# Designed miniproteins, single chains: the designs that were tried, part 2

Each design is a single chain, and the fold is of that chain. pLDDT is the mean over its residues in the fold that is shown.

## One batch from the design tools (miniprotein)

Design m36
Fold by ESMFold2-Fast:
Structure m36 (fold): chain A 84 residues (1-84)
Amino acid sequence: SEKEHQEEALERLEKALKEARELAKKAIEAGDLETVREILEGLKRSEGGLKKLEESLKDEELKERFEKLKKEREELKEELEKAL
């Protein structure tokens, strides 16, 4: 179903963000600015795909999950930009 495919897409994005946050923490603590830049660039490159998913969402619970994901991504982007 459309909802099932969107749930799977959100779950994959949530997992990817969790992994990116863990990698970012280690890179910042190590002073690895190259890895910090690579994570930031990866987040920026995925913005187009996120906007497309956001526009396709019809289910209110999935919209709320997406808004939380979007907020957490913006917070991570800000932390990475401040570390550079």
Scores: mean pLDDT 86

Design m37
Fold by ESMFold2-Fast:
Structure m37 (fold): chain A 92 residues (1-92)
Amino acid sequence: MEEVRRELIELLRRAAEAARAGDREALAEALARATEVAARAAEELARAGADMSPEEARAAVRALGEGLTARLQALSPEEAAAMLERAIEGLE
């Protein structure tokens, strides 16, 4: 879990930097990588006995990642970066 957390923090930091710079492509790329890391972690937790199947857990995280990316791209650079920075703080 610690390795997954550190990888997510690094990817979200890259996403926040891209958001602040107004680089929509870099933001989308960093969020896609973060979503796949989170989806794999959710799949492992589901396999260990969580309430949903590994396949459902992965699909749910990917759907959430898609929605978050669309929302962040609709926000101002400052608002998107602030939202991502709050997410990083929550993981630390």
Scores: mean pLDDT 79

Design m38
Fold by ESMFold2-Fast:
Structure m38 (fold): chain A 78 residues (1-78)
Amino acid sequence: SVDEALAAIGQAVQAGDVAALRAAAERLYELDPGFALAFLRHVIRELEKPPAPSDPRSAAQRAALIAALREFLARHEP
C-alpha cells in the first residue's frame, strides 16, 4: 500500500539506508507515480535542512540519500 511505502521511505531515511530507500521509492512509484515524484522532492528538501543535534546520520549518509533520490527523479522526470 501507499502507507506501507511511505513508512518504508521514512524508516530508510532515518536509518541512512540507501538500498532500502531505493526499493521503497520504486514501490511508491509503482503505486502512484505523480505522488511519488512530488513526495520524493519533498524528502530531498527536508534532507537539505540543517540536521537536528540528536540526528545520528553523518553528512556523508545524508548526501548519499539525497544523491540516490536525485538519481531516481532524473530517471523519471523529463
Scores: mean pLDDT 81

Design m39
Fold by ESMFold2-Fast:
Structure m39 (fold): chain A 99 residues (1-99)
Amino acid sequence: KPSKEELEREILGSMILMLVSVGKLAAEREGKEELAEALERLGRALARLIEAGAPLEVLEEFLKRVLEIAKLVDEGKYEEALEKAEELTREAERAVEEL
């Protein structure tokens, strides 16, 4: 449990889920309901991926993609953020199946 790699996975997983939650709150605040719902679905898919024990490298790639979505939301590019969130949800679901 207190291994460096296990701690890094737990930290990355928590960071990913927190970023998605913050993005959802931002979308809700701006009245972007479809984006908020898509981010909720993304959060659930990513939680399943983390629980399935995805390796650190996989979590790092998903973190990069979540940061891209967060940047799009911050820039007000909600349509692009929605597309990316839906794409990433499908990728996360596929990744769980391959574990």
Scores: mean pLDDT 87

Design m40
Fold by ESMFold2-Fast:
Structure m40 (fold): chain A 68 residues (1-68)
Amino acid sequence: MAAEKALKEMDALAERAEAAGLPQASAYIRQQRERMEKMYKEGKMTAQTVALLAEQLKKFLDSLIAEQ
């Protein structure tokens, strides 16, 4: 389902941040992923919102990598 795909994309973003030498960004992405998974499972967040937030985290990481 869409939320599961978005959560996997966030896992990939965290690995990408770590590989780029950005451990603080990796930790932040992992914390956001865990929070979103919990809220989605509790019915407090829609799959569309999880996907939107995953896209925002991708833009955040892309910006940090571009500034190195």
Scores: mean pLDDT 82

Design m41
Fold by ESMFold2-Fast:
Structure m41 (fold): chain A 90 residues (1-90)
Amino acid sequence: NPEEARRHLEEQVARARAHLAAERGLRTPEEVLAFLAEAMGQSPAEVRELLRSDPLLARVLATAPAAEAGDFALQDTLLDAVLVLVAALR
């Protein structure tokens, strides 16, 4: 059901936005993009293009260093950032 899938994604995106605002003070897609770009060591334009061309690769590249370090709180924050930005780019 496409309507249920869309609603579920909207709920996940809303939750991710609330988490980013509460934990990092990130409230706009531009602030989230800047945060993700800094975490990935790339420019905002490079990260935006990666999210458009290969969102699955963007997620892996964003989260793998935090996961390897055992920083699951940072990994969750980076996953939320990717989710919010992918939703903003559609």
Scores: mean pLDDT 83

Design m42
Fold by ESMFold2-Fast:
Structure m42 (fold): chain A 57 residues (1-57)
Amino acid sequence: SELKKLEEEIKKLMLEFNENPTVEIVDKIIELVKKLPKSKEKEEMIKRLKEFKKLIE
């Protein structure tokens, strides 16, 4: 399903982020996470990713 593909891409980017934490990678992760169905977990994930982005700028 489209949701499974999206989750797989997010997982792949998170692995890349662990190896090389860059603003470009975190922005791509945020963009993909925004495509997930609305949930409290999604909003918390986006907030945390934005906080990580501030730390690595």
Scores: mean pLDDT 82

Design m43
Fold by ESMFold2-Fast:
Structure m43 (fold): chain A 79 residues (1-79)
Amino acid sequence: SLIDEIKEKLKEAGIDKIAYASFSEEKLSVIGTNMKTATIDTPGLTIDELIEGLKDLLADNATVLESKPGEESKVKLKG
């Protein structure tokens, strides 16, 4: 359900080319249908902030994602 909600919110944000999303160990990982990936470290984000970050990474700036194969962007979550 959490994964489905994240997928639907990303789709509503204009990112409807998502093949897969997973959330585990305070990390959200998303795979697009074009085989591009985005991973966000979540130890300080709300769900809405998480989705807004993914919009920027997966949309127009998607080309930079392939340049970070094991390094994840760190963000601070707020309670």
Scores: mean pLDDT 57

Design m44
Fold by ESMFold2-Fast:
Structure m44 (fold): chain A 75 residues (1-75)
Amino acid sequence: SLAERRAEAKAIAEELARLRKDIEELMKTMSPEVQQQLRQEFIQRENEVALLLSEQDFAGAKKVIEDLRALIEKQ
């Protein structure tokens, strides 16, 4: 249903927003060079999620978020 799709898209957007806060906290302890690299990577991943959501590829969007979470956990 449209309501279910809207709820799923909202959940994905909220998870991405939480990851953004986590990366911003993590970056406070890093060098400016590492901060710039992580910001660029996050922007690219946010753009990928936005594109996938526009195509209603929720599975693809979730995979990008999981890949981004793994990237943050490695830092």
Scores: mean pLDDT 82

Design m45
Fold by ESMFold2-Fast:
Structure m45 (fold): chain A 55 residues (1-55)
Amino acid sequence: SDEDRAALNRRATAEVDKVLAESEKNGDSPEQTDVRIQEASDRVAAEHQRRLAEE
C-alpha cells in the first residue's frame, strides 16, 4: 500500500541519518561512510522486496 511505501521511505531516511551520525562519531573516511550508506540502502531495499514477494 502507499502507506507501507511511505513507512519504508521514512525508515530508509532514518537509517541513512543514523549511519551518517555514526560515521561522524567514529571518524570514518569518506570511503567507509559510502560503504555504510550503501549497505544500509541495500538492506532497506532487500527488506522491501522480500515483503512484496510474500504478498
Scores: mean pLDDT 77

Design m46
Fold by ESMFold2-Fast:
Structure m46 (fold): chain A 87 residues (1-87)
Amino acid sequence: ELSASELLELFNQKLADFQEGRISLEEFTEILRKLIETVLKQKSQSVEELLESFESLLDKMVENGVISEEQAKAALEAVKKILEELS
């Protein structure tokens, strides 16, 4: 099992791969899901801080044209629902 720090590093690497078109949105979303589940399981970070970081990343991706506003909204809604059910 990866530590939260290792998952964050992996996430940043995969975000770069996604921005370069090397991985799909589905694969990227799966990595985010695993990161969220691991952080919540360890309770090493607040749900609010994790959500704010994710929102910031999605906003930047929409601004750079990597994903649509609708895709970002769908991803954020999915993450919020997962966090609400696990918290």
Scores: mean pLDDT 66

Design m47
Fold by ESMFold2-Fast:
Structure m47 (fold): chain A 71 residues (1-71)
Amino acid sequence: SIRDDILAALKEEGLSESKFSEEAFEALERALRDHPVYDRAALRRLLASLRQFDFVVDGAQARQLFGLAYP
């Protein structure tokens, strides 16, 4: 599933599932569904950028970040 792909990518980047709120997961799932052949390099860069944050990514932050990655 898309969520399983996101969780696998987070684990690969050394990030915890708890780094994303449920709203953040839903926002990313929508973005990836709208782009069925999504750019995995852009997704990897986005997830790597989460290391700079010391807090849980919320839905609003996720929507803004994903909107920039997948315009």
Scores: mean pLDDT 68

Design m48
Fold by ESMFold2-Fast:
Structure m48 (fold): chain A 75 residues (1-75)
Amino acid sequence: SEAEVEALIARLQALSDQLLAAIRAGDWAQAAAVAAEMQALIQRLVSLMPQASPTLQQRVFQTLREIEARLLAAR
């Protein structure tokens, strides 16, 4: 559902903030745990894409690109 996709996007954005905080703190155990949860959410989002509208697909892909850019900039 669209509501499920929206909830997954919001959770993924929150987890990306947690991942960056863990990396900056040098908490690699926490970073690994957050990264694993993000991976599971991305798999769920991808599984929902074939049934999503083109507009919703574009928003998901844009969100994933923004998260990737933020993580790359943190190196």
Scores: mean pLDDT 85

Design m49
Fold by ESMFold2-Fast:
Structure m49 (fold): chain A 98 residues (1-98)
Amino acid sequence: MHEPASWSAEELEAARAYAEAASEIPEEVRREIEEAALAAVLPEADALAPAMAAMPPEERRAAMRALLARAFALAAERAEEAGYPKLAEAARALAAAL
């Protein structure tokens, strides 16, 4: 069996709240928000990829969590701009928990 990445109880709770808020908006709008956030962090992730490949597993997980937190912070801004304050709040909470 594949061992999942260890998430804290706070991270799991925040992720669940985000999933519930995301389920309440149209899928197309959710996808546009998520794709815009990911596109904004991809150049940073690409620049860090060689360094992350050389990192110990713990440091690599921390670096990946930092990138994911940044993506959700950007998703929160996009959700707020699109008129989905509940999704924006959930995305900010998840970014803060990561």
Scores: mean pLDDT 78

Design m50
Fold by ESMFold2-Fast:
Structure m50 (fold): chain A 84 residues (1-84)
Amino acid sequence: EPSDLEKAREYLEKALEYLKKYIETKNKKDVDEAIKYLGKAIELLTSLGLIEPEEVEELLRLARNVLKGEGAEELIKKIEKLLK
């Protein structure tokens, strides 16, 4: 059984996959799936005490910007840092 940390990493990887797909497709469904997986990852990381409230606020701000049609590149970089 994957641990909650392993599940959080999987959700972050899925969020990255959908964000990279969204850059190519511009399909709203791809960004919606990315934000869904990002939210699941944040919930698990918060429960584990592995993410600070300031980091959560930044991720949510960047996610809202992507939903408004801004570029996904900064959100992708931030998620990649969380995976390291």
Scores: mean pLDDT 83

Design m51
Fold by ESMFold2-Fast:
Structure m51 (fold): chain A 61 residues (1-61)
Amino acid sequence: MSLREQIEKILKEIEEAYRNKASPEKLDALYEEFVRVLGQASPEERDEAFERLEAIEKKYV
């Protein structure tokens, strides 16, 4: 699986967790995995991923 596909997958999982009102523990685990995946990304890819994460958070918080 490509890095881009991994980022897309984790962002979808985070959005579903927010939509389903998942526990803080589940959200924390998903954010930990998100940061781990981004550790392999370029600065540009990280910035784009964080912008997309912020958009998800603003939609549900």
Scores: mean pLDDT 82

Design m52
Fold by ESMFold2-Fast:
Structure m52 (fold): chain A 93 residues (1-93)
Amino acid sequence: SMKERIEEAEKKGYEEGRAAGKAEVAERGVTDEMIEKAKKEYEELKKKLEEIGTADEALPDVNSMDQVIELVYEVAYKKGYLDALLEAKKKAA
């Protein structure tokens, strides 16, 4: 179902984003600049997803649905990445 595809994209995105953030920290460490950039990227994508979610037209076509699923994945990915950076900073403090 559409709900299952969205839930799967969100879960996969978050897990992959978290793994990528953890790998980046392991290789290069974590900086405030990295966190600020990740936060800005997450907030921009989240805003774009919210704008799509408030559209008056209830049923996207197949292409619009694929775009929404891809955007859900990207938002979740950036959230996972940001959370991994924030956890690393907290542990280093």
Scores: mean pLDDT 79

Design m53
Fold by ESMFold2-Fast:
Structure m53 (fold): chain A 95 residues (1-95)
Amino acid sequence: LPGTKSLIELGEKAAEYVKQGNYAMAAGYRMLIEGAKRDAEKKGDKKGLAESQIGLGKYYEASGNFDKAKQHYQQAIDVGTGDLKQRAQNNLNSI
């Protein structure tokens, strides 16, 4: 898609919408990330799965649901490698 963002960037955008009080747009972005997560799971795409988990973690963190944010970041650590694993670890350690 033209102007396609990474799943992490979509999560950051969902978090921005939560902070703005635009919960409808935030939920729309969350649903896109959840769909991408399920597609990655079906295909065995570990990178896409890790990125989607980081994106969902950012959404739940912005929503104040720190328990869900921690769960999603931990799943990203478990399936991610290199930079994605480090990003997820940094996000988990920040909350």
Scores: mean pLDDT 85

Design m54
Fold by ESMFold2-Fast:
Structure m54 (fold): chain A 79 residues (1-79)
Amino acid sequence: MEAVSKAYQEALAEAAANAATWSPAELAALVQDTLSRAPDVASATATARREGDSYVLTVTVTLKDGTRLRDTTRIPIPA
């Protein structure tokens, strides 16, 4: 849990820093790759879409013990 939470927060911070210049697909790929490398993660998927002035990011993580985690967050696009 802790390692996954830390990886997720780091991925979100990097996605937010790049939101003005990267596509939704690039942001989703970054988050997915970061979470897939986290300890105890069996699989991770991320999708992103633009909605107004923000990206809506949806993340699904399956842990090696079979636990599934899902989160949806908004990443603002800087003006």
Scores: mean pLDDT 80

Design m55
Fold by ESMFold2-Fast:
Structure m55 (fold): chain A 83 residues (1-83)
Amino acid sequence: LEEILEAIETDFDAFLEKVAEIFGEEVAEALRRAVASGDPELRRAYAKATVKVLLALQKSREEAERLEAELLEELRPLFEKVA
């Protein structure tokens, strides 16, 4: 778990984006707010909550992967038009 907590702090932006796509902006915004506050106690509390969320996602990884794949498919034609 310690390694996951460290990864959350170092790669927080990438993690937030995935959380927003899977759980929605509300959860991502809560995590973003915890980092913005800078309060070490809040940061630890939210990090712990994030780990629990991540563990839950591991059980439904198929759904997360499916959502990501669908988003990429939607973005591909948009990028092709503007590229």
Scores: mean pLDDT 60

Design m56
Fold by ESMFold2-Fast:
Structure m56 (fold): chain A 97 residues (1-97)
Amino acid sequence: EIEELLEKAEELSKSKDPEKRKEAVLLLGKILSLSEEKDEELPLEIELRIVEILAGILATEKDPEVIKLAKDLLEKIILRSNDERVIEAARAALEAA
């Protein structure tokens, strides 16, 4: 389920349609919310993949709404994560944008 959501988010993030790229960010946010609801720790690999997809979006994104949603989600990841590697990757993505 989580892997399928990640694959869908990655494909949507590459779309020429800003609405689909917005859906990508919202799907990544949903993965984080599902982890919170179940009190399950997200695997490091999943957290890093979410940050990588968000960083990829921000590297080329011109839509202000998509940029805002992606930055807001990265800030949420920084606040939630206890893993320094995830925090560093998310900070790097925000600084590059």
Scores: mean pLDDT 81

Design m57
Fold by ESMFold2-Fast:
Structure m57 (fold): chain A 99 residues (1-99)
Amino acid sequence: SQEEAQLEEAGRDVEENVETIVERFLRRAQERVEKVKEIAERDARLGAETRKRMSEIGAQLEKNRDQIIADMKKLLGISDENAELIEAALKQAGDLLKS
């Protein structure tokens, strides 16, 4: 089907660009942590609330990581090697967001 062809193409695009995708994702996670620190310096209460929200997102990524990886492998045909790189990135981002 046309939808199956689109999923196969999306999987190939991720396979070809996994390192760039992972690097960009981790960079964004780090930028969010830095922004929360900046907010906390200006407004301690808002900083604490934002940190709590980011921590909740990090916990949700950790909770759903195995399912996300399983779905990516099944739906997009991601290789085991690239799935491992994405899983490591999700774990690292989750840890950063919970800190």
Scores: mean pLDDT 77

Design m58
Fold by ESMFold2-Fast:
Structure m58 (fold): chain A 115 residues (1-115)
Amino acid sequence: SERAAEIQAAIATAQALIDRAKAILAGEPLPEGADEATKLLLEAAKAVLEGKLEEAKEKVKEAFQLEVDLPEEEVEELAEAVVELMKALVEGAPAAEIEAAAERVVELGRRIQAL
């Protein structure tokens, strides 16, 4: 139950970032008062929409490193997982693939919190 809720929350968060990035690309301003981490995640979502997956991964890494001293290897794996989730959502992948990508994000996030 808790795991399923975390998976759905990860999907909802990634989808919201993609939807906001699409709106920004269509000419909407950046959200007023967005923090630096949120701005980097929006740049990552924009990069995914443009097919720039390596740029997206670097932006996600920067966002996670702004507020927490996380180990570089764990941040690399988490950033890759987040980009794969965003890519699956952008491409309209089957629900099972989206859920599997989100579960990887949740698992890696839990491992980092246990460090």
Scores: mean pLDDT 82

Design m59
Fold by ESMFold2-Fast:
Structure m59 (fold): chain A 67 residues (1-67)
Amino acid sequence: MTKEELTELLEKIEGVDKKTAEEAAKIVVDKGQTEEGVAAAQEYLEKKVSAETALKAAEALKEALGL
């Protein structure tokens, strides 16, 4: 997926703003859209949003990426 597609996916999650979604999407793309990339994005999100929201975002990313 593109960074833009991942950003739109994450922005749909309640509690994730556009800037936070863009940074998380960049982490996933930079790490090759892998489980490691999703885990790194989840760690970043846990600093910006609730742990519950970060987990929902990680699950949405894994589903979208077929992980």
Scores: mean pLDDT 83

Design m60
Fold by ESMFold2-Fast:
Structure m60 (fold): chain A 77 residues (1-77)
Amino acid sequence: GKVEVTDELAQAVADRLKTELNLSPSVAEEIKKLLKESEDIFEAMDKVAEYLRSKNYSQEKIGKALRIIFEEARKAL
């Protein structure tokens, strides 16, 4: 089924990005916004990857961020 991006899911992702990947609060908040504006989790992951790439993050760090999003989405299933 379609995984709805809830406020709780978006907040959990933002918190993990700050604590586990040391992303700045401003970057984590933008990612939270992108998650909440997305229709599903796959659209959210694509938007987050594009945003982090535009900010010149490494492919390794982008991959870790996407893994966190996927893990939090799986908890909602």
Scores: mean pLDDT 82

Design m61
Fold by ESMFold2-Fast:
Formats: sequence, structure tokens, C-alpha cells
Structure m61 (fold): chain A 68 residues (1-68)
Amino acid sequence: KLEEEAKKNYALAKKHEAIAQGYRFLADQYEKNGDKEKAEFYRKLAEEHEQIAKDYRTKANELKKQAE
């Protein structure tokens, strides 16, 4: 069960990392277009998902250690 929970948390971390990359791409596009407000908005969303991904990775690593 702990190994399955660790895999689940790694998958969630990977998902949020991908979402963050998408928002970083959008932020860069809006920055290039001179839309600083939208660039800042998407940058904040990217940071939020990057933090969520880190939290899931931390939990996955802890569960992995408990399973070992």
C-alpha cells in the first residue's frame, strides 16, 4: 500500500509539474505581447502548481522511505 501511495503521489507531482510548465509558457507569451498583467497572473499560477508538485514529491519520498 505504501508503495502504491508513493507512486500515486509521484504521478500527482508530475501532473502539477506539467501544468506549471504550461502556465510558464503562457506567462512568457503574454510577456512578449506586452500584457504584463496576464503574464504576472499565469506566473503566479505556475508558482502555485510548482509548490503543489514539490509537496507531492516530498510526500512520495516519505512514503517510499516508510515502504523500505
Scores: mean pLDDT 85

Design m62
Fold by ESMFold2-Fast:
Structure m62 (fold): chain A 60 residues (1-60)
Amino acid sequence: MEDLKRLTSLSTEETKKIINERLEKALARMKEQGVPQETIDQLKAEFDETLRFIEEKERK
């Protein structure tokens, strides 16, 4: 399945896991490509905040 379709159709738990995996992979690739550390850090923080929000909602 395409990532876009998977993210839309999956449960919150599965969506969070996929997003986290994609984030880690993307960050690793960006670092390897020489993307500025500031940009990588900003994206990581932004996604981490989103995942944390989802996780907190699930935990209640």
Scores: mean pLDDT 69

Design m63
Fold by ESMFold2-Fast:
Structure m63 (fold): chain A 87 residues (1-87)
Amino acid sequence: MREELLERAEELEREAERRRELADELLAQGATESAVAPLLESAEILRRAAERVRELTREERFEEAEEVIRRAEEEVARLRRELLART
């Protein structure tokens, strides 16, 4: 469980980095702040979730770590749906 949670935290960090890179790329190409805001918010949610999962895993609070991952994934999915509904 510990190794699996740490691997999932690394995945969340990588996803956050990819979203941040995409937002930077779009801004460089002339996108507005409002257009990239969901990407930046998603990146921050994933980054904070990764940090929290590492903390909880260190304390062996595995069920709470899994719940943090689920909530972060659900929130990011919600932001994606909102972005698609606007465009």
Scores: mean pLDDT 83

Design m64
Fold by ESMFold2-Fast:
Structure m64 (fold): chain A 92 residues (1-92)
Amino acid sequence: SSVKLVLSLIDGDWEVKIIDESQVLKASELREAFFQTIPVSVSGAGIRQSKENPSIFELRLSAKLSEKEVKEIVEKVLNSLGLSVAEWKIEM
């Protein structure tokens, strides 16, 4: 299965929207995988499922990370869950 990703900068933090149209992702599994992948030096990471659209997950990451580091972390997590990235959209 593949997901689409939207990267934006909101209130000084990175936001990644993970769009899983197949709805195979579970918030708990995604949260656990991120917890294991995020470097110990990174604080303020959070992930939640959208209440308005269950296909969308919202990830917040510290602006101390570069765009490249954010993409590498997200792709590593998704790959660990057996998912591929179909598309990155940048909204900045």
Scores: mean pLDDT 78

Design m65
Fold by ESMFold2-Fast:
Structure m65 (fold): chain A 93 residues (1-93)
Amino acid sequence: SIKEKVEKAIEEIEKLAMSEVKDSDKEQLEKDMKIFRDSALWWADLVEKEKTDAAYFKFRMHIESSIRQISDRLGLSQEVRDKMIELARKAVS
């Protein structure tokens, strides 16, 4: 299912972010990733239910925006950010 692919992608995204985040920011990253997971799975459910181009577009927009916000706040590199976005895109392709 799309949800299973998204859950797997979130696990890989969290691993990438954890590999680069400062030790002092790890607890904040865990909190941010919990919120991100809840949001991503909500949008994934909408995609599975509606199966429209508009639903896929909204999923991508919201997920990519969230990854950018987390990366900017926690000082993650552009390389890690871009890889996280790629993982999210592949989950719904």
Scores: mean pLDDT 86

Design m66
Fold by ESMFold2-Fast:
Structure m66 (fold): chain A 103 residues (1-103)
Amino acid sequence: MEIEKLIKELRELAKRVIELAREKIKKTGVRTEEEIEEAIKVLEQDVEKIEEMAKQGNLELVRQVITYLRLLANYLEAELNGDTATAQAYVAQHRALIAAVNA
Protein backbone atom coordinates (compact mmCIF):
# COMPACT_ATOMS: atom_id res chain seq x y z
CA MET A 1 0.00 0.00 0.00
CA GLU A 2 2.73 2.54 0.93
CA ILE A 3 4.73 1.76 -2.27
CA GLU A 4 1.62 2.24 -4.47
CA LYS A 5 0.86 5.63 -2.83
CA LEU A 6 4.47 6.84 -3.29
CA ILE A 7 4.56 5.74 -6.96
CA LYS A 8 1.24 7.53 -7.60
CA GLU A 9 2.53 10.74 -5.94
CA LEU A 10 5.82 10.47 -7.88
CA ARG A 11 3.96 10.14 -11.22
CA GLU A 12 1.56 13.01 -10.44
CA LEU A 13 4.43 15.35 -9.41
CA ALA A 14 6.55 14.43 -12.46
CA LYS A 15 3.54 15.15 -14.71
CA ARG A 16 2.97 18.51 -12.93
CA VAL A 17 6.66 19.49 -13.34
CA ILE A 18 6.49 18.66 -17.08
CA GLU A 19 3.32 20.78 -17.51
CA LEU A 20 4.80 23.75 -15.60
CA ALA A 21 8.11 23.52 -17.51
CA ARG A 22 6.25 23.59 -20.86
CA GLU A 23 4.22 26.64 -19.72
CA LYS A 24 7.37 28.49 -18.54
CA ILE A 25 9.08 27.93 -21.90
CA LYS A 26 5.98 29.04 -23.87
CA LYS A 27 5.91 32.22 -21.73
CA THR A 28 9.67 33.01 -21.74
CA GLY A 29 10.97 31.40 -24.97
CA VAL A 30 14.25 30.57 -23.17
CA ARG A 31 14.51 26.98 -24.51
CA THR A 32 13.54 25.24 -27.73
CA GLU A 33 10.78 22.60 -27.95
CA GLU A 34 13.51 20.00 -28.74
CA GLU A 35 15.46 20.84 -25.54
CA ILE A 36 12.24 20.46 -23.52
CA GLU A 37 11.38 17.09 -25.13
CA GLU A 38 14.91 15.80 -24.36
CA ALA A 39 14.60 16.90 -20.69
CA ILE A 40 11.15 15.25 -20.47
CA LYS A 41 12.51 11.94 -21.83
CA VAL A 42 15.28 11.98 -19.18
CA LEU A 43 12.74 12.73 -16.41
CA GLU A 44 10.43 9.90 -17.62
CA GLN A 45 13.38 7.43 -17.63
CA ASP A 46 14.41 8.58 -14.12
CA VAL A 47 10.82 8.15 -12.83
CA GLU A 48 10.74 4.58 -14.25
CA LYS A 49 14.04 3.73 -12.49
CA ILE A 50 12.86 5.27 -9.19
CA GLU A 51 9.60 3.24 -9.41
CA GLU A 52 11.75 0.09 -9.84
CA MET A 53 13.81 1.08 -6.75
CA ALA A 54 10.60 1.65 -4.75
CA LYS A 55 9.42 -1.88 -5.62
CA GLN A 56 12.80 -3.14 -4.31
CA GLY A 57 12.10 -1.38 -0.96
CA ASN A 58 14.20 1.79 -1.37
CA LEU A 59 11.33 3.98 -0.14
CA GLU A 60 13.57 6.69 1.38
CA LEU A 61 15.06 7.49 -2.05
CA VAL A 62 11.53 7.75 -3.51
CA ARG A 63 10.47 10.13 -0.70
CA GLN A 64 13.56 12.30 -1.37
CA VAL A 65 12.73 12.47 -5.10
CA ILE A 66 9.08 13.33 -4.29
CA THR A 67 10.33 16.16 -2.02
CA TYR A 68 12.61 17.40 -4.83
CA LEU A 69 9.85 17.31 -7.48
CA ARG A 70 7.40 19.08 -5.14
CA LEU A 71 9.96 21.83 -4.54
CA LEU A 72 10.64 22.10 -8.30
CA ALA A 73 6.89 22.29 -9.09
CA ASN A 74 6.41 25.04 -6.47
CA TYR A 75 9.39 26.95 -7.89
CA LEU A 76 8.08 26.76 -11.49
CA GLU A 77 4.57 27.81 -10.40
CA ALA A 78 5.95 30.83 -8.47
CA GLU A 79 8.07 31.82 -11.51
CA LEU A 80 5.03 31.57 -13.82
CA ASN A 81 3.01 33.78 -11.42
CA GLY A 82 5.84 36.36 -11.28
CA ASP A 83 6.33 35.73 -7.54
CA THR A 84 10.11 36.22 -7.55
CA ALA A 85 10.44 36.22 -3.73
CA THR A 86 8.71 32.82 -3.37
CA ALA A 87 10.68 31.42 -6.34
CA GLN A 88 13.98 32.53 -4.71
CA ALA A 89 12.91 30.89 -1.41
CA TYR A 90 12.37 27.57 -3.25
CA VAL A 91 15.79 27.91 -4.96
CA ALA A 92 17.36 28.35 -1.49
CA GLN A 93 15.50 25.25 -0.19
CA HIS A 94 16.70 23.25 -3.22
CA ARG A 95 20.33 24.32 -2.65
CA ALA A 96 20.04 23.33 1.03
CA LEU A 97 18.62 19.92 0.03
CA ILE A 98 21.47 19.28 -2.46
CA ALA A 99 24.07 20.38 0.13
CA ALA A 100 22.57 18.01 2.74
CA VAL A 101 22.67 15.06 0.29
CA ASN A 102 26.34 15.81 -0.58
CA ALA A 103 27.41 16.26 3.06
Scores: mean pLDDT 73

Design m67
Fold by ESMFold2-Fast:
Structure m67 (fold): chain A 74 residues (1-74)
Amino acid sequence: SKPSQDEFLKSVEEKLEKLYQETKDKPLEEQEKKLEELNKKVLQEAKALDMSSSSMARVIAMFTDVYLKMKKHS
């Protein structure tokens, strides 16, 4: 069955937190590359699951927040 909007968004939050923790000690360029790779995969999954425009906007916001956090701490 199709996951709920909330279940999908929670899975994205968990993937982003894991990525941040695994890459926080790496150069910014490597962090950005890994973040972009995850973004592409998540957007493909969102389209396949027919997620709402509001959920897609929240995904974009979450990735932007993580990127800004990476940039601030590098």
Scores: mean pLDDT 84

Design m68
Fold by ESMFold2-Fast:
Structure m68 (fold): chain A 74 residues (1-74)
Amino acid sequence: SKEELIKEFKELLQNAGTLSPEEFREKVKEIAKKAYDLGIISKEEYELINSDDPEQFLKGLKILVNKVLEEEAK
């Protein structure tokens, strides 16, 4: 559900400092897949998050944050 995704993502962001960069990246990818399946982000936006390029990943992460906040505001 969208509500479950929003909760999971907020918890991930709050706990980001307790995770390794690799673990954080993998958890973001899991949430991004769920967001894509729910229609919150586009395929192109999801592909940015799956990039091995740190700049592309960060760009995708910022988009994911904005899109999740837009869904909560509805």
Scores: mean pLDDT 82

Design m69
Fold by ESMFold2-Fast:
Structure m69 (fold): chain A 56 residues (1-56)
Amino acid sequence: SDQEKVTQLVIEAIEGMREGKFKSVEEAVEWIKSQLPEEVFNKYETLIRETVEGNL
């Protein structure tokens, strides 16, 4: 499902930030955005941003 894919990408983004792959929340969120259709990203954007930010 879209929700499962979003969840997996958020986990990968958080791990990527821990590893230094992404320097900021903005870079992590932009990477997630690049991996999703625009409609799906827009639907989940607030949850994506809050979850990535809350796990730093």
Scores: mean pLDDT 84

Design m70
Fold by ESMFold2-Fast:
Structure m70 (fold): chain A 92 residues (1-92)
Amino acid sequence: DAAVAEAERLFAQGEEALAAGDVETAVRLVEEGFRLLGGSEEAVRRAGEGVRLEAEAREAEKAGAPQAEVDELRKKALELLGTAQREVAAAL
């Protein structure tokens, strides 16, 4: 319960960092949240990669990249984050 509350706080701070363009802080906070929830090092790595791809998608969108390219980046980000989330959910 305390670990879940702390992970939610870290994920919220990670989203704020991502919105501010601080990708490295967002990655670190999200990875820490997944570790607190019992994620494996592989799940933590995938979550971090997912955050980086979401950041890339947001930058591509701001730069006026074709929507298909933005959608493909977000799809990959969601697949990585979803895999990490499923592993953590199974461990809880």
Scores: mean pLDDT 85

